# Designs tried in a protein design run: designed miniproteins, single chains, continued (4). Part 13

Each design is a single chain, and the fold is of that chain. pLDDT is the mean over its residues in the fold that is shown.

## One batch from the design tools (miniprotein)

Design m12418
Fold by ESMFold2-Fast:
Structure m12418 (fold): chain A 84 residues (1-84)
Amino acid sequence: MLDRIKELLEEAVKKGIITEETARLILHNVEQMVADAKAGDVERARLGYETLKRMLDILAKETGAQEFFDELKRLVEEAVREAL
């Protein structure tokens, strides 16, 4: 799942939806949530996910790329669920 998230973020940078720095920040946050979930820290993983969702919703509103951010949220939810 992380590889698919990485590919989606790389495509968004190529299309000018987000910057390379924003893509790296999102990927780092996803990797941390997956690590927290695998470590059994469900509360930290949940808090990270809620924080990321708010960030992605703001970016969707600012960029107009709602479909991209909805797909990204779906993949992040799947990655965290698979890690639990």
Scores: mean pLDDT 83

Design m12419
Fold by ESMFold2-Fast:
Structure m12419 (fold): chain A 85 residues (1-85)
Amino acid sequence: MAEKVLELAEKFIEAINNKDYKSAIKYGVELAKAIFELYKEQENYEDALETLEALLEQLKKLGASEEELKEVEKIIEEVKKLLEK
């Protein structure tokens, strides 16, 4: 899972550097999913929440659609529910 987070983070950064914001947004959403799975395995939901909220703000600045932002927001909501246990 860590390998997938690193791969997606590299693709996300590369797409931003190439001004391919559509691919950057796609990789950012996939990165959010990979981050959630990684931190879920580590039971580190507080760090997951902080990282995912920062990524959501970055995606908003990149011009992500409401549908793309909702994918990340759903993951954040799931992390928040896990923290309430």
Scores: mean pLDDT 81

Design m12420
Fold by ESMFold2-Fast:
Structure m12420 (fold): chain A 96 residues (1-96)
Amino acid sequence: DRILEGMAKFERALAEAYDEIARAVEQGGVDKGLETAKRMAEKLLALGVSPNGAKAEAERILKRVEEATPETGPELAQWLRDNAEKARKGAEKLEA
């Protein structure tokens, strides 16, 4: 199913984006996380699959990272990793 394959590809790209942003926050703090989030948002939008979903997820990620402070960095990293795991499990279900 071409639609399910596209959705699975998007969910895997989402998981990779969340993990990369989480790693940036953990290694370089919220500022590095925001730089990485902007780059990942552009990459997600460039995929050309699930465009409304891609836009909504990109906006959700950017808003959460922009609202973060140095004190909430660990909570942001955990939120990003939780969303990465959710996206990864979503892809696995679509590939089943």
Scores: mean pLDDT 83

Design m12421
Fold by ESMFold2-Fast:
Structure m12421 (fold): chain A 81 residues (1-81)
Amino acid sequence: SEALFAAAEAALLGLGASEEVARRSARKAVDAYRAMLEAGGSTKDAIQVAAATAARVAARESGLDEDAAFAAVEAALTEAA
């Protein structure tokens, strides 16, 4: 979803991620979200795995706090979904 991508990207930019890292992390989050839904998971499970995926990428590539990134992306995806 374009809305989910935009929400994840905005959340990571708000935490100080670079544009490149925010875009890559948001893209991976949307991919993880879709994969979970295609596997028969709930929307809640899809949001959790998407937020975890984005937070891990942002933490590794930008040195952002993984817990803070997870919380911000989870909140943004919950509102956008």
Scores: mean pLDDT 86

Design m12422
Fold by ESMFold2-Fast:
Structure m12422 (fold): chain A 104 residues (1-104)
Amino acid sequence: SPLQEAILLFASLTVEISGLYFLIKNLKKAIENNDKDNVKKLIKDIKGQIKYIKALIADIKAFLAANPDTPQDLKDAFKKLIEEAEKLIKEAKELIKEAEKLLK
């Protein structure tokens, strides 16, 4: 059902946001420790995670456009979760810029 699909999409984005949060935390620690090999690896991992989250956000937006009768509470929950994901992506991108300066 559309509601089951919505719940699975919401759960998927929640898991991927948690994954990005963990990668950001690990990159901050690697930068502090001047661990250049781990910094390089984490930059690649974060770039991949950002790409995956962006694709998932696009899928959610397409789902909501196709299912306008989705309950309002669930629409509001998706909006908040997408905003949280986009904020984390922005933080991750700025952290990558800082990390890349250390690799020069």
Scores: mean pLDDT 90

Design m12423
Fold by ESMFold2-Fast:
Structure m12423 (fold): chain A 75 residues (1-75)
Amino acid sequence: VERREGDLSPELIEKIEKVAEMTKDAEVRESIIEALRLFQEGRLDSRRQEAVRETTKVVEFALKYLEEQKEKEEA
């Protein structure tokens, strides 16, 4: 009866989907969406699930960093 942190928040899912939409390469976009879907369905093995979580954290950090840099350049 332990709460698992394994579920991606709806906000993170939306950010990943936006990144996929901004990707010009259709194959990369499809791969991102498929990986996210497999993670949500629990179909990835534990090692790949961990890799997806770590990648999501890096993407979130990178998006936040880029947003802060854009604000500084416009100021």
Scores: mean pLDDT 61

Design m12424
Fold by ESMFold2-Fast:
Structure m12424 (fold): chain A 75 residues (1-75)
Amino acid sequence: EAEEVREALRRVEAELPQVLELVRENPELKPGVLQSLRDLLRQLELLKEKYPELREEIERLEARLEALIAEIESL
């Protein structure tokens, strides 16, 4: 299960650059996208408690998500 979670985290991180472009081209999606990213951050906090061996990878993704949220909010 931990290895499956690690793979899912890598996949999410790889897809993040496309999210900013999606919002730039579709500004009507901004509120929904921001809510989804904030919900994902909440889920990552729970996941960090369940899989402490993935803490470093989760914290890296959380930092990237927080940066992305700030970029989208600035649009």
Scores: mean pLDDT 85

Design m12425
Fold by ESMFold2-Fast:
Structure m12425 (fold): chain A 63 residues (1-63)
Amino acid sequence: VVPSDPSMPSEVASALAGGSLRAVGEAIENGETDPEKIRARVEEEVARALARLVARHPDLPAY
């Protein structure tokens, strides 16, 4: 399903981009340069950001 609300991509993309950049920075700070492992870190941070967004919008409990 394609989202029709343009605010969703903008707000989600901005929050996820910030989290992704921080996750990459933390991985590099820990000496991790493997792109597969960095990608896994980014995916974990993205999942946490999405969980926080869902918690902030309890009007959509079917998530």
Scores: mean pLDDT 64

Design m12426
Fold by ESMFold2-Fast:
Structure m12426 (fold): chain A 70 residues (1-70)
Amino acid sequence: SEFQKKAEEEIKKINEELKERHAQLSADYRAQFAKTPPEKQHELGLQFTVEALLLTGEEVDKIAEIRKKV
């Protein structure tokens, strides 16, 4: 039970950290879009999507590893 509680707290921290990273990524890309010509915004949008997916993948992998131990 104590190990399960520690795992849940660790998962919560990972979720909170990655939510902050997603928010920061969105803020950074909004700033870049404001400075980017319309012709290049499509490429910037694709780059944002890839980076967002990579962050989601990190979250899934870390949580899966922790869940295997409980």
Scores: mean pLDDT 80

Design m12427
Fold by ESMFold2-Fast:
Structure m12427 (fold): chain A 87 residues (1-87)
Amino acid sequence: SLVELLRELGREAVEARENKASVEEIEGLLLRGYIRIQEAFPDLSPEVIEEINELLRRVSEAYNNKASVEEIREIIEEGIERAEELA
């Protein structure tokens, strides 16, 4: 499901933060995740796509600002909840 892919991407992002991955590595991870989601779910509504893009943008910004693992987890959970409500 879309929610399962988003949770998997979220786990990968949190793990990368715990391992102090570079901003470049996180940006690459988020881009690959977005491509996987679009390939798996080509018929997503524009509203769901917008929420996914906002989620990925917020994760990238939080990572660049050296946010805590807990803050990144919260951003991911909130974004998944919003996307699930629209799907």
Scores: mean pLDDT 81

Design m12428
Fold by ESMFold2-Fast:
Structure m12428 (fold): chain A 57 residues (1-57)
Amino acid sequence: DLAAREEAAVARTERNIKENVEAYIEKVRAAKERSDPEFQENLDEGIEFLRKMHEKL
């Protein structure tokens, strides 16, 4: 059943993308905590961008 396999593959890909974006946001937040103040602003912008991307998924 190709249709069922295609649907499962799409659902799996979407789930993996959402999980990866969420995990990456956590990693960037951890990196911000360890970063010099001069880089924290850029990391905050990155986190905000990733959060908006995750919201659209």
Scores: mean pLDDT 76

Design m12429
Fold by ESMFold2-Fast:
Structure m12429 (fold): chain A 89 residues (1-89)
Amino acid sequence: MEKKEKAVELLAKAILIEAKLQGIELPEEKARELAKAQVDALLAKGYSAEAVLLYAEAAYLYALSKQTGDEELKKKALELYKKALEIAK
């Protein structure tokens, strides 16, 4: 439960950052709806809450790296994506 809620929050933040980078004003409510739909879809496919949370953390850090130009955040995001896939088999 808590991991799912955290994943939705992190994905919503990632979606909002990506929208701002494209010059799009996206309501937080819509970003949360999109994030929840994505998390629910992954869980329905059999991914664990842990794998979904790692994916969400990766998406958030990747969005931050694009906003800030921080290459270390980008590297960490890619490592978390790989870890999420490993847990998913």
Scores: mean pLDDT 83

Design m12430
Fold by ESMFold2-Fast:
Structure m12430 (fold): chain A 97 residues (1-97)
Amino acid sequence: SDDERLAAAVKRARELGADQGLLDSLVTEYRRFLAAGDRDSAEAVLQAMVAVGELVRALRELKRPDLSPEEKARIEARLAAARRVLQETQALLERAG
């Protein structure tokens, strides 16, 4: 169900370190898009919830003092991917608002 998919995305995002207040805002947007019949935008918001968690985790990992250049590059690539998802979702929310 849509509620089960939402609950799974919220749980995963929290396990990765996402802020609950930000997730609550994204839950509101997800339900708004579903009510409007915009399933593609709702799916993008679910992806953004997980991306917030990935962003937090990557930023925490970058604070490690003993990172090799290769490890740092891999974490920075994950950070860039999460930022792209969040930028795409922000643009979508601005179009919908």
Scores: mean pLDDT 86

Design m12431
Fold by ESMFold2-Fast:
Structure m12431 (fold): chain A 75 residues (1-75)
Amino acid sequence: MREKLQRLGEAVMDAGRVAAQKNPKLAQEIAKLLRKMFESRDPEEVLQLAEEVADLTSQVDPETAEKLRALVEEL
């Protein structure tokens, strides 16, 4: 269980980094979502925020977004 959450965290960080590099305006929104995820103690909120990061990433890199969504669904 912890290992799956760690994998999700890494995937979210990678997706956010890719999106921020391709669109600097998304960088600020993604940074806020990542901060909320790391401060959250609610697993359902963490999954919801990960889906929001995937949605923003899909605007610039659909393949990276789909990999993140697959991990959210696996959990």
Scores: mean pLDDT 77

Design m12432
Fold by ESMFold2-Fast:
Structure m12432 (fold): chain A 99 residues (1-99)
Amino acid sequence: SSTVERMKELIREINRLLSEIMRDPSRAGELLARIEALIDEMKSLTDNPEVIAALDEALRDARRFIEALQAGDYISATGYALRTIGLLEQALLLVRKEA
């Protein structure tokens, strides 16, 4: 499925951006805006409400990652980053089941 392949590319890019934010938190605002745009692209590829819900939760956890990182809570930041990726992978799994 072309949708599955595109979603894989978007997830890889989001993972890269989360790693960049971890290395340089001063770029968090710039890179979060890019993550939001990539998640919006993923949402445009589906009409499945379960996929959309997982993507919305991934975005909320990406924002929590930034908040924890800015607060110096590196344990919570790591947890939210992992949860963000897990939710994106869940969205991909749901899309694969539709094909």
Scores: mean pLDDT 90

Design m12433
Fold by ESMFold2-Fast:
Parts: structure tokens; C-alpha cells; sequence
Structure m12433 (fold): chain A 68 residues (1-68)
């Protein structure tokens, strides 16, 4: 598993959490960044990172692998 930091609009947080679980991952933390944006820290299988990144981009957000 790899850790991914996801930045998404607040209204999209639930959709991202559902997608993380669908991909076989788990949510580790949720941190408000500003009034409209939430950072979600998750662990997902390495082979699923690209799917999560594509999904976040579709929702107007971004996802990046967290370096060790």
C-alpha cells in the first residue's frame, strides 16, 4: 500500500472516501485546508493510485503520492 494526499472540494469528500474504499484502500485522516477544500490522507494499493488520481481530477481536485 502507498499513502496518497488528496485535495478536493468539501462537497466531494464523501465521494472520494467511497472511491478509496472501492479501490481497497482506507482513509487515514481528513484535514480542512480552507473553507472550500479538504485534504484527505489515504492508503491504497499501488496499482490503484492512477485510478484514484483520475477520480480526484474529475471532481476538481488532485491526488499525489506521499514520499516516505
Amino acid sequence: MVRVAILVPREKVAAVEEKIKELGGEVLAKVPVDEDTVAILAEVPEEKVAALQAFAAELGGSAQVVPE
Scores: mean pLDDT 83

Design m12434
Fold by ESMFold2-Fast:
Structure m12434 (fold): chain A 87 residues (1-87)
Amino acid sequence: SEVEADKAAFLAKLPAQVAAAESALKPEDWPYLRVTAEVQRMAAEGASKEEILKYLEDLIKNGSPKEKEAAQMLKDAITNHKEYGIP
């Protein structure tokens, strides 16, 4: 369906956007790299946007300070696409 194609396209672009962000990160920012890699893995395995957001929200609540920062940044990136393409 058209809606499923749009979701697949969004999720396919998410790993590329995350990889671009990783290229800008220093190797010493381990918690950010770890959170980013997990989101990429979930997306590659076909996890829904809801499942990814649930993972990030749990980290925002219970993670380390750097994990909270990374999870909030990724959640904001995903949420800012709200105006682009899911009713």
Scores: mean pLDDT 68

Design m12435
Fold by ESMFold2-Fast:
Structure m12435 (fold): chain A 55 residues (1-55)
Amino acid sequence: GLVEKLLSKDPVVKAQAAYELVENPDRKVIEEALKALKEKEPDDPLVTVLEVMLE
């Protein structure tokens, strides 16, 4: 799913998943992805992007 792709080590896959999430925002998916990123990669710039999307 999108959360899995957002945690990908491939920056292209990660960027594609982020664009897809921005175009079709699902609050529950964003919340799940943000939680996973904060647990595994808290310094990832996607954390800030996802927090802004949840505003």
Scores: mean pLDDT 77

Design m12436
Fold by ESMFold2-Fast:
Structure m12436 (fold): chain A 63 residues (1-63)
Amino acid sequence: IDGLEKRIKEIDNRIDRLNVQLARAEAAGDQVTAQQLRLEIGILEGIRGILVGVKNLISRKLS
């Protein structure tokens, strides 16, 4: 479980960094870069959701 929590935290940190880049791209009017960053963030959020789901499933089996 600790390994899953560490992985989730690493993904959260990656998403935070990408959101900073997205804000800069949007401020610059770079719609192409902004679209690519939104897609990458969406993929990472999907992976994060799967990891959280796995963690919750394991936690339920321990109860």
Scores: mean pLDDT 82

Design m12437
Fold by ESMFold2-Fast:
Structure m12437 (fold): chain A 83 residues (1-83)
Amino acid sequence: KVEERLEEIEKKIGKLSENNRKLTTAFIQAVLEVEPLREELEKEIERWLKENPDMSKKEIGRLRVEAGVEEFRAIAEKMISLF
C-alpha cells in the first residue's frame, strides 16, 4: 500500500503543478499585454541585436518570446510563492 500512496501523492503534486502553471501563464500573458512593459522589452531586443548582429530574424523572434516570458516569470514566481 506504500506504492499506492506514492502514486496518489504524485497525482496530487501533478495537479497542483498544472494549476500553478496555468496561473503563472495567465499572469505572464496579462503582464505582457501591459504596453509600457512591452516597450521596455522591445528596447532590450534592440540592444541584443546590436551586441549579436549574427542572429537571424527567426532567432530574434524566439528570443523575444523567451526573454518576455522569463523576465516576467520571475515576478509571477514571487507572487505565486505567497501561496
Scores: mean pLDDT 60

Design m12438
Fold by ESMFold2-Fast:
Structure m12438 (fold): chain A 77 residues (1-77)
Amino acid sequence: ETPEEIRERIEKGLEEAEELGIKEAVELFRKALELPPESEEAQRLFAEGMGLIVKEKDNLKEEDIKKAIEEVLEELK
């Protein structure tokens, strides 16, 4: 990947983390953008931030599933 492509990926991660309100991920992506995109440290920070985003999305999906199940159970009463 080119340095520009790596930077674009980190910027997209930052935008998504900000939209989800994951302050820890926002800080990780901001630090990664301060480093050379090709550095191992920038890649590590990016991976950690993406892990936090994935974890938050999985938690949100689990809550949506639980709510849908409860609604179905209520309709069967």
Scores: mean pLDDT 75

Design m12439
Fold by ESMFold2-Fast:
Structure m12439 (fold): chain A 95 residues (1-95)
Amino acid sequence: DEAARRARAAQLQAAIEYLRSVLDKLKNNEFTDKELQQIIQDVLAFLSQVEMSDLSFVRKVGQQLYELLQNPNKEKLIKLLEEIIAQLEAELAEL
């Protein structure tokens, strides 16, 4: 169904754009641990709304985000967001 594929593509593209905006903020700004924790919480809330097909990947990144919430690290968060974006781009390419 072409209409369903277009709707899913729009959802994945919006998710990629959101995460890229978060990534740009992280790369261009200094953050306290409290500010990083807020960003991590916002990303967790956002990802709970994204229905990714690779459930093993979702579980892995969810666990890593929870670990970063307890011990914030900007460089690790950047790497993790890049991995999530790459997975969303892969799902978009498979449509």
Scores: mean pLDDT 86

Design m12440
Fold by ESMFold2-Fast:
Structure m12440 (fold): chain A 78 residues (1-78)
Amino acid sequence: GPEEIEKEFEEEVKKYLKEKFGLSDEQAEEFIRATKELPTEELEEYLKEKFGLSEEQAKEFIEWLDKLQNELVRKYLS
């Protein structure tokens, strides 16, 4: 169900942030909250300003999020 998708999404995002950006659990949770609260354009600005990511890096992350969401939907709703 939706709870399963959300849980796996959050776990995968935390893993990405810790492995790729070296974030703490607290920082990763703040980031995940921003991902849920902010539209795509504001999320790109948040990534650039808070974490010093380039526009390219921010877009790469957002594209990865889209792929993850699509994979989870297929896994749990197929």
Scores: mean pLDDT 75

Design m12441
Fold by ESMFold2-Fast:
Structure m12441 (fold): chain A 90 residues (1-90)
Amino acid sequence: MEAYIRTRGPPGSPGPSPRTVLAMFAYAYGREAGVSHAEVAREFPDLSPREIREGERTMRRYGWEVVAEDAENLREAVRRMLETIAGVPR
């Protein structure tokens, strides 16, 4: 099973940006793997520890939950999202 977001936020809330989704998954990966925000950012240098903390705040604020079987599913999801964001024309 791939990692996904379960939403519980109030009706009419704007959806998260792709960058915010990436930050939420990076936070979830760090939590599941038992590593710090700095260690996650070291593995994914396109992300800062600050952005990963912002992902945690966003998940808590909206009641969104990142669901995955294990840390490796979350790690793979972060990698795929980074590839997708890099391929989007600005």
Scores: mean pLDDT 71

Design m12442
Fold by ESMFold2-Fast:
Structure m12442 (fold): chain A 87 residues (1-87)
Amino acid sequence: MEELEKQIRKLKAEFANVRDRMYRLLRERGLSPREALEIVNRIIKLIDEGKYDEAIRLAEEHVPGEGRKLAEEMYELKKKIDELKNA
């Protein structure tokens, strides 16, 4: 039980790091802090809803190339977290 909780915490930390990288790239693209946070939150919501293709498209639209990769990383981490919670 405690080992499973530690694995979930580690994956959540990795997810937070990918989220923060996405936020930074959106800011570098000229979005305000609020706009960048709104886009990141929309991508996370799409991933939570299982709308993987929409999440990737939104990320790539705002951050060509890197956005796709980061959205894919967030989706994989979310999948692993959900699998561990249901184990």
Scores: mean pLDDT 83

Design m12443
Fold by ESMFold2-Fast:
Structure m12443 (fold): chain A 80 residues (1-80)
Amino acid sequence: MKPSAMEQLDALERQIEELIESELPAEEKEKRLRELGQQIQKLYNENKDNPEVRAKVLRLGELMRRAIERIDEERLKELE
């Protein structure tokens, strides 16, 4: 069965949440987060006419912003 765009976005949300809670170095988290962001952008571009996908992408954008802020805080601690 082909995964729906919503199922793919739900999987990406889980991956972002797991990445934030991981013990990986800030640099590795940033790299992986950028890769996840590219996947979200691709799904958005392929599903621009789907309002549910658009709403989910906006929510994931807020999650991505919070993830970046947490990674930036971890990076700053590494520079102490």
Scores: mean pLDDT 82

Design m12444
Fold by ESMFold2-Fast:
Structure m12444 (fold): chain A 102 residues (1-102)
Amino acid sequence: MRYVATVFLTATSQEDAEKALIAGVEAAKRTGATVTATNNKTGKTWKLTSEEDAREAAKDLKAGDELSVNVTADSREKAEAVGQAVLDASTGPGSMLVSEAA
């Protein structure tokens, strides 16, 4: 079964968003997880497979923007670990929900 961690995050700056998304990519590489980010204001979505993908996504994010980071992994623990890495790298407010994937 697959698990999804959804991180809801308010960016404090473009640089804050970049750090959070890069942390997610690096944690995903260690766990084999898949990461996508969505700008909740514009609906624009990015699949993040590299630090360059994270940097490109962050260019569309400004202070006060709300984003969702969706992590898909083969275990709850891996999904939570990647989601927590995103939260820990951010200075803005955030929360995480973890569920079984449909």
Scores: mean pLDDT 85

Design m12445
Fold by ESMFold2-Fast:
Structure m12445 (fold): chain A 81 residues (1-81)
Amino acid sequence: MEEEIEKAIEALKNKDYETLQNLPTDVLIEALKKIAEELGIPEPVLQAFIDSIKKNPKNVDLLKEIHDLISYYEELKKARE
């Protein structure tokens, strides 16, 4: 599971949506939780995306939105130093 979570994190950062679609939904959720902890993504935002993943697992548009979310919070974290 941990190795699969790391692969999911890398795939999210590299826009590898095909790899993400082939990973279990629970692995994607755990990867997103780990990223949220590192980047300080607010819990209501994280929960909204988790709920969306559960309703529409492996949806490419949702995966793109998750990537955009991660990129946004990575930039915010860098700005805070």
Scores: mean pLDDT 79

Design m12446
Fold by ESMFold2-Fast:
Structure m12446 (fold): chain A 55 residues (1-55)
Amino acid sequence: MEIYTTFSGDTLRSIATTHGVPLSVLKEANPDIAAKYGELDPLPEGTKIRIPERA
């Protein structure tokens, strides 16, 4: 898995779109972050996101 460090205003949805990963797959890789912030809420700067590799 690749680790992405967020900038101010990043969301799970925008990160999923930028990296070409389905939002559902990104949420499954980051269940703690998805539960706390959801898909549209801005993430705190410096949050580390696990990006799963393509199958």
Scores: mean pLDDT 77

Design m12447
Fold by ESMFold2-Fast:
Parts: C-alpha cells; sequence; structure tokens
Structure m12447 (fold): chain A 61 residues (1-61)
C-alpha cells in the first residue's frame, strides 16, 4: 500500500467521527497513517503525515 493509499484509509476512518473538528480529524488521520507506515518499515515524520492526511481529507470532503 502506498503512503497516499494509507493516508486515504486513515482519512476515511477519521471522517466517520462527527464529534471531531476538521483539525482533530487531520491529526487523527496523520497519527493512524504514521503508525501504519511504521508497521511497514517506512519512516515518515508526523509533519509529513499531517500534510498527507490533510490532502486526503480535502480530497474526500
Amino acid sequence: MTPEEVAEEAAKYALKDPSLTEEEKIRRAANIMALRLREQGRRVTLDEAYELAKKAIEKLK
């Protein structure tokens, strides 16, 4: 799974919670994405994960 695909799946999960603000959804998606990529032996910073999660959420809105 590419980092972009991981970001989209994390964004879909975060978007299911209506109690979260948009910023909280982005941060949650970024954290999920970073954890998933680390499981695959990929290194991303939280800042990089945040930018990818933000793009994925904007695409899915």
Scores: mean pLDDT 79

Design m12448
Fold by ESMFold2-Fast:
Order: structure tokens, then C-alpha cells, then sequence
Structure m12448 (fold): chain A 142 residues (1-142)
């Protein structure tokens, strides 16, 4: 319950700088629901450098963790998405599911999608809310 959550005392409770947009929250909620339907237990999240995509990725992480899904890494680089960052995280973790969150038509988001496909991930679903998109990938078995 919300009342039980308020009883957990931390010495310094993290105050978010700004709440995520309604579109970011809706994208996160729909993406989390879809990952639950797909039976995901472990997920990698990649967010584009835009503040709204990072907020959506963070909201997605929180929703997945609340559902008992383990987020192995959340990558939201301060600069443009790089192929090297995506390849490094995927090579070290061997996760069955990955999600790319970004702006619709963003070059960085499109490059991350292509890198995941080249690394043996299959696009399972695509969720769009406003100018945001989430791409859900599953690793090809064998």
C-alpha cells in the first residue's frame, strides 16, 4: 500500500527534478505491460540522449522493477547513442530482452535498432506515444 511505502525512511529521499511527461509515462506503462505478456525476466534498457526519452526509460525501469522484472542495465548516455555502447552492454550481459526508447525518427534511435538487429536480436514489438517510440527486442535462440 502507499501508506506502507511512506513508512520506509531513507536519510535522503531522492526528489526527481521534474516529473516525466504524460506521453513518457504512457509509453513506459504500455512497454512494461508488453514485456510482462512476453514473459520477460531480465531486460536491458537503452534510452536516447533526449531528456524525454531518458525520462521514459527511467519510468519503464521503475515499472519493470515493481513487477519483479530485473533491469540489468539502463543506458542513457549524455551524448548521442553510440554503436560501441550498445555492443558492449549486449556482449557482456547476454540478456533475452532489450528495449530502445527514443524520439520517433531520431537517427540515434534508428542506429541503436540496427545495431541490435546486427547482434542477433529480433524486433518483437513497436509502441508509439506522441513523438516517443519504444522498440522491444528478443534475442534469437540458437
Amino acid sequence: TAEQRRRVLTEDAPVPTEPPSPDALELAERTAERLVELGAKEVLIFADSSPEARAAGQALRERLEERGIRVLAFAAPPLEFTEDVVRTLLSSSDVPFAVVVGGLGSPGTEKAVKTLEEMGYELVDRIEVGDLVAYIFRRKSA
Scores: mean pLDDT 72

Design m12449
Fold by ESMFold2-Fast:
Structure m12449 (fold): chain A 76 residues (1-76)
Amino acid sequence: MKEELKEKIKEELIKAGVPEKDAEAIAEAAATLYELGESPEFVARAVKTALRALGYEELAEEAAEKVKEVLEEFEE
């Protein structure tokens, strides 16, 4: 459950250009927020903020959108 969600988020972040180490940390945080009941929109905003803080500003919007799409698939 959480592990599968974390892996899917990590894969999308890596595809967007985030290095594996940072993608893993962000995916773990995002999966944790979602398990705690945060909305896909809130989690996507948190991911965007984290990516900007790490210096990945150019890809933050696209990566956050991909994370939101993954989370929305799990709401169905």
Scores: mean pLDDT 81

Design m12450
Fold by ESMFold2-Fast:
Structure m12450 (fold): chain A 80 residues (1-80)
Amino acid sequence: MDEERRERLARFDETISEEELEELEKLAREAEASTDKEEKIKIFIEVMSKVLGIPEEVVRKILLEKAEEAGDEETVEILK
């Protein structure tokens, strides 16, 4: 279920090491350097999927829900 996968993502913060956090920061910076917002979001989803071992479709759903809650219409349009 989506809720169970979200709980796994939440537990990720507790189990992640300092070294893994540094690698995630580096990947986030590379995504930030992209000139295209759509490409940045796609790279972010792919990276999170690989790091967390969660399917890209699940990561995309989580990101979409967070964007909707935050009122980020631009990200919502990209993720449609």
Scores: mean pLDDT 66

Design m12451
Fold by ESMFold2-Fast:
Structure m12451 (fold): chain A 90 residues (1-90)
Amino acid sequence: MEEAKKYFELGEEYEKKGDYEEALKYYGKAIQILSELENPTEEDIELYAKALEKMAETYKKLGKNEEAEEILKQRKKYGKAIFGKELPEV
């Protein structure tokens, strides 16, 4: 989905600028859109996995290790729900 991809790219741009709070906002928007898809494509699933990884990394950069762990736990749950196993490494 073009909109989710644009939000993900905005998240990466803000992360590169060191604006981690804005990066989290845009990664969160991408994740929200992707999580609402009834039949996600392989590209949608890959983007969801990448967005969760980036969000967890960004939380760690902010010193929010507990929030980062929650996001990684969400990643594992999504993998089990869709594939019956953990999401592939990106």
Scores: mean pLDDT 76

Design m12452
Fold by ESMFold2-Fast:
Structure m12452 (fold): chain A 65 residues (1-65)
Amino acid sequence: MEEEALKIGRELAEAHRRYLQAVREKAPPDAIRQALTEYSRALKKYLELEEKLGRPAPTIVLPPE
């Protein structure tokens, strides 16, 4: 369970970073869309985990970036 929370948190942070990098570098629309899709999927997993556990958000710490 702890490993899952950390993994999901890392995936969310990484997907968010990739999306921002794609936008910043003015990547092709396809690349930006793909990065956004990955970010959206990671975010949904994070929210589902939080809802499933019924715990406060502080349980999962994301990098400040």
Scores: mean pLDDT 72

